# Ledger of designs, part 58: designed miniproteins, single chains

Each design is a single chain, and the fold is of that chain. pLDDT is the mean over its residues in the fold that is shown.

## One batch from the design tools (miniprotein)

Design m2005
Fold by ESMFold2-Fast:
Structure m2005 (fold): chain A 88 residues (1-88)
Amino acid sequence: IKELINQVNELIKLVEYTVENEELKKKIIETAEELKRYLEEENFEGAIKKAEELIKLADELEKAGETVAGELIKGAARNIIKEIKDIQ
C-alpha cells in the first residue's frame, strides 16, 4: 500500500511537470489524489475505478496532442491496477 501511494505521488509529480493542458492536468491530479485516498482507506474497488478514470483522462490527453504524457500516465495507472489486484 505505501509503495502504491508512492507510485501515485510520482504520477502526480509527472503530471505537474509534463502536462500542458491545464484543465486535464487539474482533473488528472484530482483523480490521482482520490486514488491515494482510496488506497489509504484500503478501498481497493474504489482505487481501481479511480485508476481506470486516470486511463480515460490519459486517452483525452493523447487526443489533445500530448501523446507521450498520456502514454506514461496510462502505463502508470495500468501498473497500479495490476498491483492492487495482486494484493487482493
Scores: mean pLDDT 84

Design m2006
Fold by ESMFold2-Fast:
Structure m2006 (fold): chain A 67 residues (1-67)
Amino acid sequence: GPLLDRIFEREAAELRAELAALPTVEEAVDYVHEKLGIPKEELEGLSKEEVIELALEHIRARAAAAQ
């Protein structure tokens, strides 16, 4: 619904900004692992952009599951 869409938009924008501000892929992996609970093993082979995309997909899936 509209509330969940707004929450997702805000969380997605904030997460993207936070991850973009991190200077290394390793820091982005650690941040995503700590904040979203995604296993590090799923993240260690990815580029920084792929880590960001996976993190955004994870929060989107979480928002959808909350319905």
Scores: mean pLDDT 77

Design m2007
Fold by ESMFold2-Fast:
Structure m2007 (fold): chain A 91 residues (1-91)
Amino acid sequence: SAAEEEAERRLREELRRRQEEALEEARRRGDERTIAAVERLEREGRLAAKEAVLAAYDAARREGRELSEEEREEILAKALEEDRRLREMLA
């Protein structure tokens, strides 16, 4: 229905906005590791991995906590592995 399509579009726009906000916040805080990881993943075209890192960063901030270095590395590793699997499945 038109209402469902409108809701889906709003959700996609909201998620994109949150990802942009997360990256801007990482830049404001000088989180060089998060910035470098996101920029590298974007250059490599690993969009799913980039989105996963930014989503985790946004989630941690919404909970009023910092994303730990261990959590960042684990999420990045899992996101890169998932992106690799998706690329293999599409080949």
Scores: mean pLDDT 75

Design m2008
Fold by ESMFold2-Fast:
Structure m2008 (fold): chain A 68 residues (1-68)
Amino acid sequence: MVEELAEEALEVAKKSNGSVAAIARYLVEVAGMPPAEAVALAREAAKLFQEGREEEVLRLLKERLSRY
């Protein structure tokens, strides 16, 4: 379910301190995203997370994951 996948991806970001590699791996292995798209989304999410914008990270993940 999109909401659960987005929340789990945000938890991966929190546990990995915003690691692009960790977020991208989750998006490929669990959410089923293509690697190139997963890396691009993970970079956007990591940047927002580093800026302290966790609500924007969750919104971005929900929007993008609803397409898969």
Scores: mean pLDDT 82

Design m2009
Fold by ESMFold2-Fast:
Structure m2009 (fold): chain A 93 residues (1-93)
Amino acid sequence: SPMEQKLKKEIEDELKEADELIRELRKRLEQEKDEKEREHLEAMIKQIEELKNKLIEIYNDPNSSLKELSKQYIMLGSTVTMARMYLHIRERE
């Protein structure tokens, strides 16, 4: 359906945003000297990768529901947004 095609495009765009954020977080981690901050960055990377992998799994499963796909899409998008906000706050410190 046209609505399903639109959701799939939005998911593909979100997966690209997640990949870009993971690259940015890894670059930040390479330069970070504070141990507690390193642990936090590693936890954020792991969480985004796990949510990304779950969304890909559901996206490629022909038996998955549109409701489940939408739920995982929202979870990844919210997590990406929060991680972006965290990086913005840290740049001001």
Scores: mean pLDDT 87

Design m2010
Fold by ESMFold2-Fast:
Structure m2010 (fold): chain A 82 residues (1-82)
Amino acid sequence: DREEALEILDEAIIRVGEELGEEELARELVKLLREVAENGATAPKEVKEKAAKLLKEFLEKNAGNETSELLVKALKEELEKK
């Protein structure tokens, strides 16, 4: 369920962002996930590229964090959907 997955991701991203001092990065990533979910395969290339960049930055700052790895997997699935 896309809506359920996004809600879980929103909560996880914001929580990890707060704990790691990356709240602004987390909030931006949540916005991009919503845009991708709304547009699916037709999501603008710019939105997908921005999501990928923020995801990479989040991973680099939180290497070894289990939640970051789950966020990457979920975001990658949304970007590749349809």
Scores: mean pLDDT 65

Design m2011
Fold by ESMFold2-Fast:
Parts: structure tokens; sequence; C-alpha cells
Structure m2011 (fold): chain A 92 residues (1-92)
């Protein structure tokens, strides 16, 4: 149903936002994998509280373009386009 589809899209968007926050903390800020779960969660929540989705996308894309291969940049751009499509469908 349309209602179930909207709920699924909202849950996907939230999952994508958390993924970008975790990417910022781990990759862009260089937080080690040995960091406690509690500290990682606190840092990710701080990122989410202080940044918009558009800002997280811009920071992540800039990082990927500087530090990753052209193939990884293309894959990341496809991921970002999927996020944007879901957001646009929810905003109408």
Amino acid sequence: SMEAEEKEKKELLEAFERTLAAFKVREEEGLPESTSREELEARAEEVLANHTLDELIEYALAYVKEHKSAEEVEEFEKFIEEIKKIREELEK
C-alpha cells in the first residue's frame, strides 16, 4: 500500500542519514574501529544533531572525491542520487 511504502521510505532515509553520520565519524574524522560502541553512538548522534542531510552529503562527497578512486566516487554518487530521490518522494 501507499502508506506502507511511505513508512518504508522514511525508515530507509533515516538509515541513510545514520550511515552518512557513521561515515563522517569513522572515515572523515578518523575515529578508530577500536572505539567503544557508546562513544561511537555519541559521536554519530552529535553529527546528526549538528548537520543537515545536505551538509553530510556534501562533506562525504568531498571526502570521497579527494581520498577514493574514480570508481568509488561513481558508486557513492549513485548512492547519493538514491537518497535524494527518496527524500523528494517524501517531501512531494
Scores: mean pLDDT 79

Design m2012
Fold by ESMFold2-Fast:
Structure m2012 (fold): chain A 80 residues (1-80)
Amino acid sequence: KLDELKKKAVEAVRAGNIEEATKLINEIFDLAEPKLPKDKIASYFTATGLVLAAAGAGLISREEAAKHVEGIFDQIKADA
């Protein structure tokens, strides 16, 4: 269920649990792949990776990263 995975992924990002966040993010993209064009999947995957990298580098807060990841997943759900 996409909504449940999204909630858990956002909470993991907010908590700084990168291992759990990465696992859940991969599950979300696996569910989205058959429903969306490859270029859209690549764009959302890249955007998510950049947000996590920025948070890991201290360029944005965990809360800001969680908000951006939630927005990306909401867009994936809307497009699927």
Scores: mean pLDDT 79

Design m2013
Fold by ESMFold2-Fast:
Structure m2013 (fold): chain A 75 residues (1-75)
Amino acid sequence: MEKEKEEALKYLEEKGDKIAKELFEVTAEALEKYKKEGKEASEEEKELHKEAIAAYEAGDEEKAREYIKKLKELL
């Protein structure tokens, strides 16, 4: 897990895709927190994460950043 996370972050840095890097980082942080606490992601957290990915895939960087920010607030 950790090695794969490090490789993914390095790849995103080399590509210069800052939004993808931030999305990956917030997702990884959320998953680590839920695993550590034995807590499942809330319905709102799952929805925000899904929307962030969808916005990123659509190339809507502004919308992706808004969802990433909301996810960080819930962590």
Scores: mean pLDDT 72

Design m2014
Fold by ESMFold2-Fast:
Structure m2014 (fold): chain A 91 residues (1-91)
Amino acid sequence: MTLKERIEEAHKRIVDALRERGYVVPEFEPEYKTIDEVPVELTRAVLRADEDPAGLLKAASIAYAYFGRDEDLPLIVDFLAEVLERRGLVR
């Protein structure tokens, strides 16, 4: 499995989990970053979460692809769900 395939799989798992919980997920393309770019991009995305939920979803997918374990997915989904709910992106 390539890094690209891992990021695409992480993205799909996060989006599917959020949609299953009844959230409207903003459309975004999976973004490809090097491992050294991830901490800065994730920090920026968290600080801008309410302004750019799509950017947060991209950063979370990349971070999960590089560092995530199966046990981490529910924590990521819960955090993203809180952001989407606060923005009124609920079905």
Scores: mean pLDDT 77

Design m2015
Fold by ESMFold2-Fast:
Structure m2015 (fold): chain A 64 residues (1-64)
Amino acid sequence: SPRHQALIATAESILDLMKKLNAPQSVIDEMQTLLDKLKASTDEKEQLRYFSQMVSLFDDWQES
């Protein structure tokens, strides 16, 4: 779906930014796992949940 593709593109951009800013490998690995789950999910509610978890992880890293 266009919405699923937009969530994936946004999530990939966030992960790419974190890599460029030298986020810890453990955080990158957790983000990659969530991105893989987002890509594999066919359920709209589950897709939003994984995306929300990625945003929360990004925010937690920024506060560190």
Scores: mean pLDDT 89

Design m2016
Fold by ESMFold2-Fast:
Structure m2016 (fold): chain A 72 residues (1-72)
Amino acid sequence: MEEAEKQLKKLEEEYDKEVSKIKSDFNKRMSSAKTNEEKLQITIRTFRELSDAVGDYVRKKIEVKRKLKAAQ
């Protein structure tokens, strides 16, 4: 149980770092955008990057939980 809690904490830490990077990149790209079209494209790209990060985190979390149930 303690080992699985450590794995979940590690996944959360990695997810938080990825989200922070995406937010930083978004702010940097938005500050460089000069048109509403460019801002829209940056927003769409950011949503895709966030969706991918959430998907990866959820998949890894499910795998850890599956291993926990298999050990019981």
Scores: mean pLDDT 81

Design m2017
Fold by ESMFold2-Fast:
Structure m2017 (fold): chain A 60 residues (1-60)
Amino acid sequence: SREELIRRAEELKRRAEALGDAHSVAQAEALIEFARTAPDDRYLAITEEQLRALERELDA
């Protein structure tokens, strides 16, 4: 859901902030806005793919 994607993006933003990773913080902020403004499920699916990519970056 949109609400779940926003919550996950906010969690990744906090994680990136704790790591001092300004680039990942900016990515997470963009994903929050993408999820918030998504007009349909297609855009939510794209947001989820980008969110998973950010999760992988923070795990590396």
Scores: mean pLDDT 83

Design m2018
Fold by ESMFold2-Fast:
Structure m2018 (fold): chain A 73 residues (1-73)
Amino acid sequence: MSGLEILQKNAYDIAYKLALQSGFDDKTAKEIGKLVSRTLGDSRRSAELVIRYGKKIGLEEQGKKTADLLLEF
């Protein structure tokens, strides 16, 4: 297990939990976790990706809430 894999897992776990807290369902929260894991914990880039994804799936308010929470981490 590399340091890169640890960063990806931590980014996924945080984003997944924050997405659930923001009102996304389990399946959608897992997709958000995958998107954020690609940023290696870059909070700003993660927030941008989550906002875009939320808008694409018609859940823009939940996306913005998740992004705000990610920026606090």
Scores: mean pLDDT 81

Design m2019
Fold by ESMFold2-Fast:
Structure m2019 (fold): chain A 69 residues (1-69)
Amino acid sequence: MIEIEGDAILLTAGNGKVLISGDTAVILSPPSSEEEAKQLKKDIEEAGKKFNLPEATKLAIELLEKEMS
């Protein structure tokens, strides 16, 4: 799910929640499964393309990959 929270975009997949805004990203809640992580990654990439947030998208993906490792 993709939601707009002011200047930020909230991305939710099951238990996983990621917030992206401008050039920053924060994992609010880590994904509990590989399926949740894959859905978050897809939604992050789609939101980054739609709202022109390439730096926030890159950071969010890096943070997700670290959490999955």
Scores: mean pLDDT 78

Design m2020
Fold by ESMFold2-Fast:
Structure m2020 (fold): chain A 90 residues (1-90)
Amino acid sequence: SSAQKAIDQFRKNNLTHAEEMAKLLEELKKALKQGAPIEEIRAIWERLIAAWAEYKLTVLKVPEAEVAEEVARLREELDKWVAEAIEKAK
């Protein structure tokens, strides 16, 4: 039915968010092991945060303020982790 097709499309879109997050996480792990430039690592991480935030907002319907707070925390953790990863790679 038309209703079932709408539900399937909604689920497909939501699965796409999960698939994108999984791909970005794998890219991040590979970049780290390969000693990729910090700008590439930051770019992958920011894309991962964006995909995660979109999933929280659109699929889980988490309030925007709560998602914004968590994004800010993840960015703070990224800055610390990225700096440490660079030092360890040298």
Scores: mean pLDDT 69

Design m2021
Fold by ESMFold2-Fast:
Structure m2021 (fold): chain A 87 residues (1-87)
Amino acid sequence: MDYLKEKFEEIEKLLKEAFEIPLTEENLPKREELIEKARKLFEELKKFVEENKAMSPETEKLFEELSKKIKEAEEKYKKLLKEYYEA
């Protein structure tokens, strides 16, 4: 499952990078782009695995964990946007 592992690592790297860049107004669009890219790659990967019947119990757990991480990243970004526009 080298392809799946590589793609999971790519998604996690995008999420990590999104929150490691400095907290500035200039970087808010960049954070959004990285999080959106992670979401898109996740959805494409999940569809690929489901369409090819490559879903194993192990892979399903990895998708559940990654889905939670992406959702948490999206919620954190939404909160940051409110703080910048409402503070």
Scores: mean pLDDT 76

Design m2022
Fold by ESMFold2-Fast:
Structure m2022 (fold): chain A 93 residues (1-93)
Amino acid sequence: IVDETRYNYMKNSLLLGSGESAEYYQQLLRQLGDRDQALQLAVDYFFDRNRDAVDYASTMTKKQLDEIVEGVGIGNTKTAYDIAKAAMDRILS
């Protein structure tokens, strides 16, 4: 019960954090004009703001992380999906 509640809380935190980081990406893209640099900085921002959720995500399997990233893609913009995907790739590295 406690583990299920924590899992759902962290999953929702990762979903919401991806959306916030997508907004930051758009701001960076306007300032820098470089998509790759803006994406890297947005992922750094995601990690800094969602440290607890990222730490928990590092204990997840690739399948569980893929399910969360796909969930971002369904409920959010492509930019949020791209950030979540890049964050997952860093966690698995």
Scores: mean pLDDT 74

Design m2023
Fold by ESMFold2-Fast:
Structure m2023 (fold): chain A 99 residues (1-99)
Amino acid sequence: DDELIEKIENEEVEKLVAELEAAIAAKDVERVARLLKKIARMAEPEDPELADETIELVDKAYAAGDDEAVLAAARAALPYVRAKDYLGAARAIKETLRA
């Protein structure tokens, strides 16, 4: 069942990547912000402070109407999400939104 679990995990990652890419292409900033917060929360087991800070930055950028920053953060996170590196994804989001 380890192979089946790995297959399911890979399928869920591919779905998350596809949803994020579709939201970026559509410039659906509300959906992008929701997906970025979900990605940040996936880093919580390893670094809860980073996850919380990243979520706060996403909410702040979205509330400010900084659509380009939210979309840029999503583009920066994509390669890390594909690699299942949620710590790297959260850091990329945080660094992009602080720039």
Scores: mean pLDDT 84

Design m2024
Fold by ESMFold2-Fast:
Structure m2024 (fold): chain A 83 residues (1-83)
Amino acid sequence: MKEIEEEKEKTEKEGREAVELGLEVDPELAGKIADYLVAALSNYDAALKYSKIDKKKAEEYYKEAKEYAEKLRKLKEEVKKKK
């Protein structure tokens, strides 16, 4: 549970920074980053909800959240390359 909470906080911070930077250089890319951020956070929340009820479901949501977080980080790299 703590690990999922920590990953959620980290992803939210990274995502907010990426959206902010993206809005200055590529608004369309910023929109995609925001979409992946929302998807990641929703899946982290689902993982936390199921963590006490269904461990397998919680693990599946946590995996999905990490995949969206990774997609977000790759787009953040693209934004940084645009200076």
Scores: mean pLDDT 83

Design m2025
Fold by ESMFold2-Fast:
Structure m2025 (fold): chain A 102 residues (1-102)
Amino acid sequence: SIEELMEEIIRLLQEARKIHLSIGDEGSAKEIDKQIERLKQVLKEGSAKEIHQEAIIAESGMTLHYARLVLENKYTDEQIKELQEIIDEIAELTKKIGELVK
């Protein structure tokens, strides 16, 4: 279901948040918190199309933020790899939501 796919995206965002907090990057953790709250809000009151749009926004935000973190070179190669894997999983789930909306 769309709800189950969104709950999995939220879980993956929480995993990314743990990585950010593990190195004291509270700014990145706060950005994730804002994304999670937006997804929870649209899941409660949004249409299926609006849920898909917010999932795309979260994926895009994560991808742009990831590019910045790679350039800053403050994260370990393992942490960067884990963040990339999380983004890739969110992208796959977002695609599945899109298939259910169409």
Scores: mean pLDDT 86

Design m2026
Fold by ESMFold2-Fast:
Structure m2026 (fold): chain A 73 residues (1-73)
Amino acid sequence: SSVSPTSGPAGTVVTVTGSGFTEDGANALVDAAGKAVAVAKVVSSTQVQVTLPDAPGTLYVQVNGVLSAPITA
């Protein structure tokens, strides 16, 4: 899976590309402690989008319990 962009200010839309994404999965944007900070939207079975919140630091997109590469907000 890939993540683009890997950094950005609040309001930046981050796209995760991969496979096996489902709308019924545990899909969220989580912080380094694993706490959900935003919801992740499944666009297709290969694409998930999240909007970065105003919370700075290292974030991860969680899809079906699996974490993405890190994103710096």
Scores: mean pLDDT 72

Design m2027
Fold by ESMFold2-Fast:
Structure m2027 (fold): chain A 83 residues (1-83)
Amino acid sequence: VDLKKLSEEAEKALEELNELARRTMRELEALGASATRVTGTAIRLIGLGIDAAIALDKGDEERAKALIEEARRLAEEALEEAR
């Protein structure tokens, strides 16, 4: 396996989850969610991003995809609960 390719895939996964976290935080703030809820959701999304990057580093693409989907579900659930 090419370490450069794995690094690029990990960076892309982190960037996607950072963008998801930023968008989710903005939407939660717009819905009037508490600072604790906004911060808690962001921390959980970042944690999933780190786990996905570690999975990619280990060559486990299926786990990385599952973690990214979990992050998307978490973001959607947080937004629904804030309504």
Scores: mean pLDDT 77

Design m2028
Fold by ESMFold2-Fast:
Structure m2028 (fold): chain A 71 residues (1-71)
Amino acid sequence: MIEQLLKRAEELARRAGELYRRTGDAQALQEVTRLLVQAAQAAYNGDVEKAQQYIRQAEELIRRAEEEARA
């Protein structure tokens, strides 16, 4: 379970970094990074549900930013 959360977080960080390299969108990179830090803190505190919520928020944010970059 924790390994799956780490893989998802790593993929999101990679996608945010790639988006930043292509577009220069520091705002999206900062917001995704903040959410991933919050997810890590929640997981460390044993709050897996909260960690999953932050990862879902980061997924939605990066998806929206990627869509906007393609438009």
Scores: mean pLDDT 81

Design m2029
Fold by ESMFold2-Fast:
Structure m2029 (fold): chain A 77 residues (1-77)
Amino acid sequence: DRDARAKAIREVGKTYTEALKKFSKLSRKELEKEVKKLENSTDPKDLAKLAAAYDQLGESSKSTAAMLRAIGEALDS
């Protein structure tokens, strides 16, 4: 329902925002390691973190794709 969808989207957004703050302090090499760790995950929170890592690397298209996957996985669970 609407409330469950809103909650799922909020949790993805919260995870993304927290990951952005954490990843803003990481080097490019550390961000690339995070991407490798997260790139094959289907967990909505892992995909939100992947989107944040791609955003910090300047990979806007990959960040958008990861965020859409995060929302999709959250709504399908």
Scores: mean pLDDT 83

Design m2030
Fold by ESMFold2-Fast:
Structure m2030 (fold): chain A 106 residues (1-106)
Amino acid sequence: AAEEEQLAAALERLRAHAERLTHSERDRRAAEAIREALLHQARMARIIRANLTDEEQEALAEAAEAAAKAGEQAVLDVIRARVGPEAADHFAAALAAEREARELLA
């Protein structure tokens, strides 16, 4: 989508700027991981908006919040069941990228 493409372009410009300001391999890799996490979140949000009504989106949010108490896999199962496997795959990829960024910045 155009919004996703604009976000991707903005994040790439931010990454390139950060690379010029720091020669730290860690900081560069962390910035790339953050970019990937945000892009996957944007892709998931696009799929949700395209496929769910406002009422279904609210129900998804409530179910995901309840599932979060049981852990990451329970949230993934809710997204897969209510939205589909593509949205669940993007959520999983976003979480993996966030974990990589967190580990690099620890």
Scores: mean pLDDT 82

Design m2031
Fold by ESMFold2-Fast:
Structure m2031 (fold): chain A 61 residues (1-61)
Amino acid sequence: SMEQKELFDEMMRKGSELTLQQAFNVSKRLAGEPVSPEDQKKITELQKQTDELYKKFMKLR
């Protein structure tokens, strides 16, 4: 359905954003640099958004 496709596309978009932010935070740690509270909050918010989208997707099927 269109709703399933829209949720899937949004999940892919948010998943990509999460992966890039995680990679950035990992690169900071490997360089011995602190991860900012703002960068950590971005991870938390993206994880929350991805989880909510996944729950919606699962309820459709």
Scores: mean pLDDT 82

Design m2032
Fold by ESMFold2-Fast:
Structure m2032 (fold): chain A 95 residues (1-95)
Amino acid sequence: DIEAQVAAQVERLRAAAAEAGFGEPRDIALARIQGTMYLILQKYGEFNEAFAEALQRYLRFDDEEIEALRRAMEGDEAASEKLAEAIVRKAEELA
């Protein structure tokens, strides 16, 4: 059940985000962003132009955010921090 899966993701993210002070709308936005990222990763399997275009189309990532994700996937810790900040910012924009 998709509704049950979304509810479970929201509860998981709410538990993780509560200590960071996230509100209800931000928890839902985070669940949507993470779920969409998961679907893009499953569909493309690798970082290529189609993957980057999907990030722009579905998550509204800019070129800097896409580059941060690419570098984070290569093990760049500074890029991982930048990606985390971008996800939080996107959740606030969608809230």
Scores: mean pLDDT 65

Design m2033
Fold by ESMFold2-Fast:
Structure m2033 (fold): chain A 64 residues (1-64)
Amino acid sequence: MGEEAERRRREIEAALRALIQSEIDRLQRDQTDADVVQQMQRLIQQRDYRGAAQVYTEMVKSKI
């Protein structure tokens, strides 16, 4: 299970990274919060996908 679980984890991480990158591209088109986008990209590089999602959520809330 160990090796298979790690392989699946890497696949999930790659998919999440692609999904978040797509959302970042959309944010860059719809708004000018470059610092927020850069912070999300840094968190993705650190494999902190939950942190990246939280930053995005807080940004959306601050705009409302």
Scores: mean pLDDT 70

Design m2034
Fold by ESMFold2-Fast:
Structure m2034 (fold): chain A 98 residues (1-98)
Amino acid sequence: SAEEARRLIDEMLAELDRMLAKEDAARARAEAVDPGAGAEKVELLARMLRALKEMLERMREEGLPLEELERKLEERAKKAEEYLKAGEYEKAIEALRE
């Protein structure tokens, strides 16, 4: 289960890296659509993706079994989602880092 968890985390980290590689292009597009705010929205998303990446890297080092990894991901996703719905972006980022 720990090896399966590591493989899943590595796949998720690769996906996050691919998304982050597109940040500059995404910022340019968002700014064209929403001048003065578009870039900030994409930067906020990129910060959340980096926080998620940091969380996954820590879970990988901890060697969590798959079931515990899934439970922890669900818990942190729920916390982050509640803060995002409330517009509390910094708290959402912090919830992912915990």
Scores: mean pLDDT 80

Design m2035
Fold by ESMFold2-Fast:
Structure m2035 (fold): chain A 76 residues (1-76)
Amino acid sequence: MKSVNITLGFRNESDTVEEKIKKAVEQAKKTGNPTTITVVDAGSTDGTLEKAKEFAEKVNNPNVTIEVVTGPALPV
């Protein structure tokens, strides 16, 4: 079976972050394939990162892994 990787980027999207992650999880569950969802926060100050981490903790599925990371500053 093919593994699936989904990357989601956020900056100051506290109102939409849970819905976007939820849609990715729902798609992953429908495929039945092992899926890693990588959530990248680009330095949000509105609670987006915290909401992403909370939602990741609520997801209990053996085939879906959610990783929450902070995005790096671009060099130029």
Scores: mean pLDDT 75

Design m2036
Fold by ESMFold2-Fast:
Structure m2036 (fold): chain A 74 residues (1-74)
Amino acid sequence: SDAVLRSLARLIAPSPEHEERAYAVLRALEPEITDLETLWRIARTVAEWLRTGRAPSLAELPEPLRRRLEELLA
């Protein structure tokens, strides 16, 4: 649901200016969000990236999700 992704983007963004960027990443990764654990991992990764301006370590994520996150956070 777009409303759910929008709410999550607002929650994880360090400032209002980052909400659209957070939403764009979450929406692009929606097909990979098969369970709450995956959603939580993605949300933490996006929050860290927006907070630090750097892509965090993705080594513990599965290959398809890791590659898509690397492309989106570049």
Scores: mean pLDDT 76

Design m2037
Fold by ESMFold2-Fast:
Structure m2037 (fold): chain A 95 residues (1-95)
Amino acid sequence: SMDELKEELDGLIDLAAQRAVEATQQAMKDKTPEAYIAAQRATLLYDRVVDLGNQALTLYYQGNLELVEKIYKIIKENRDDPEKAADLIEELLKS
């Protein structure tokens, strides 16, 4: 259902957001180029996950339920790895 899809998307978005905040806070403490690059990557990943979530909801409203089910499965299998989830969904959407 849309509610189940939203729940899994919200979980993935929240995790990516938390990691972006943590990486940014770490960069503020460390003040190294490596820490700033890590914070930038985490922030870009958050943006990717939000965009992919919007695309998944659009596909649901368009009735592309088979593709939505594949996205849902990717998120469920990668709940703790937003980068892997984003990479797999982007690969799926390009095919």
Scores: mean pLDDT 90

Design m2038
Fold by ESMFold2-Fast:
Structure m2038 (fold): chain A 99 residues (1-99)
Amino acid sequence: MIVAIGLANLSPEQMDELAAEAAKKGKVKVRRIGDDRLVIVGELSLRDAVELASRALELGAAALVLKDGELIVELGDLSEEERELLIEEAKKLIEELKA
């Protein structure tokens, strides 16, 4: 199952830690968007994706989870612009993973 996780309001250190945690859970592709956003796409269970999103929320970040291109979970406060950016970047990364 391919899921995407979009994360915002992270420090560089938090991005590195979350990327490493995701890689331990399954085969993932990770992309940094600017200085504070991270997109993770891969073969993850929904449980593992939600655990990563919840961990990001504990760190003070905002998170969203997509399954099959559809938003299924949103945690924390995301602006509409941040949500749209993360969804677009996640869809691009999903297409790259399938190619």
Scores: mean pLDDT 83

Design m2039
Fold by ESMFold2-Fast:
Order: C-alpha cells, then sequence, then structure tokens
Structure m2039 (fold): chain A 84 residues (1-84)
C-alpha cells in the first residue's frame, strides 16, 4: 500500500518532468528555460537520492529502489536538457 502510493506519486512526478522537458526541447532558443528546468530537476533528483538513502537505512529496499530510480531518471532528463 505505502510502496504502491510512493510508486504512483513518483510516476506522476516523472511524467510531469518529461512533459516539461519535451516542451523545452521543442524550443531550441529558450536557453534560460532549459537551464532553469535542469537546475530544478537536479535539485529534485538530490531530494529523491536522499530519500532513497533514508529508506535503505530503514531496511525498506523497495521504497529505496523506487526513489533511486526516480533520482536517476530526473538526472538523465537534466543532462538531456543541458546537452541540447
Amino acid sequence: SRVEKLREYLEQQLAAAEQAVQRLLADPSDIAGKQALAQQLLAQAEVYRKLAEYYASQGDEESAALAQEAADRLRALADRLLAA
């Protein structure tokens, strides 16, 4: 139940991030917007990385893996924006 709610929440956050990234990638001239979103995504990735460490310290390996995957995916999206 708690793990399922966490998964649903993270999937919704990742979907929103992907949509925002796709919108900015469609406008190659919006360098400031790409930088701002990349910074936001990296900050959120760090929050999820710390959340993963917290769950791992509590023995909750499933929640830790979900949070770490979310952090990794947000970092990949930020890297994609900065490379464009």
Scores: mean pLDDT 88

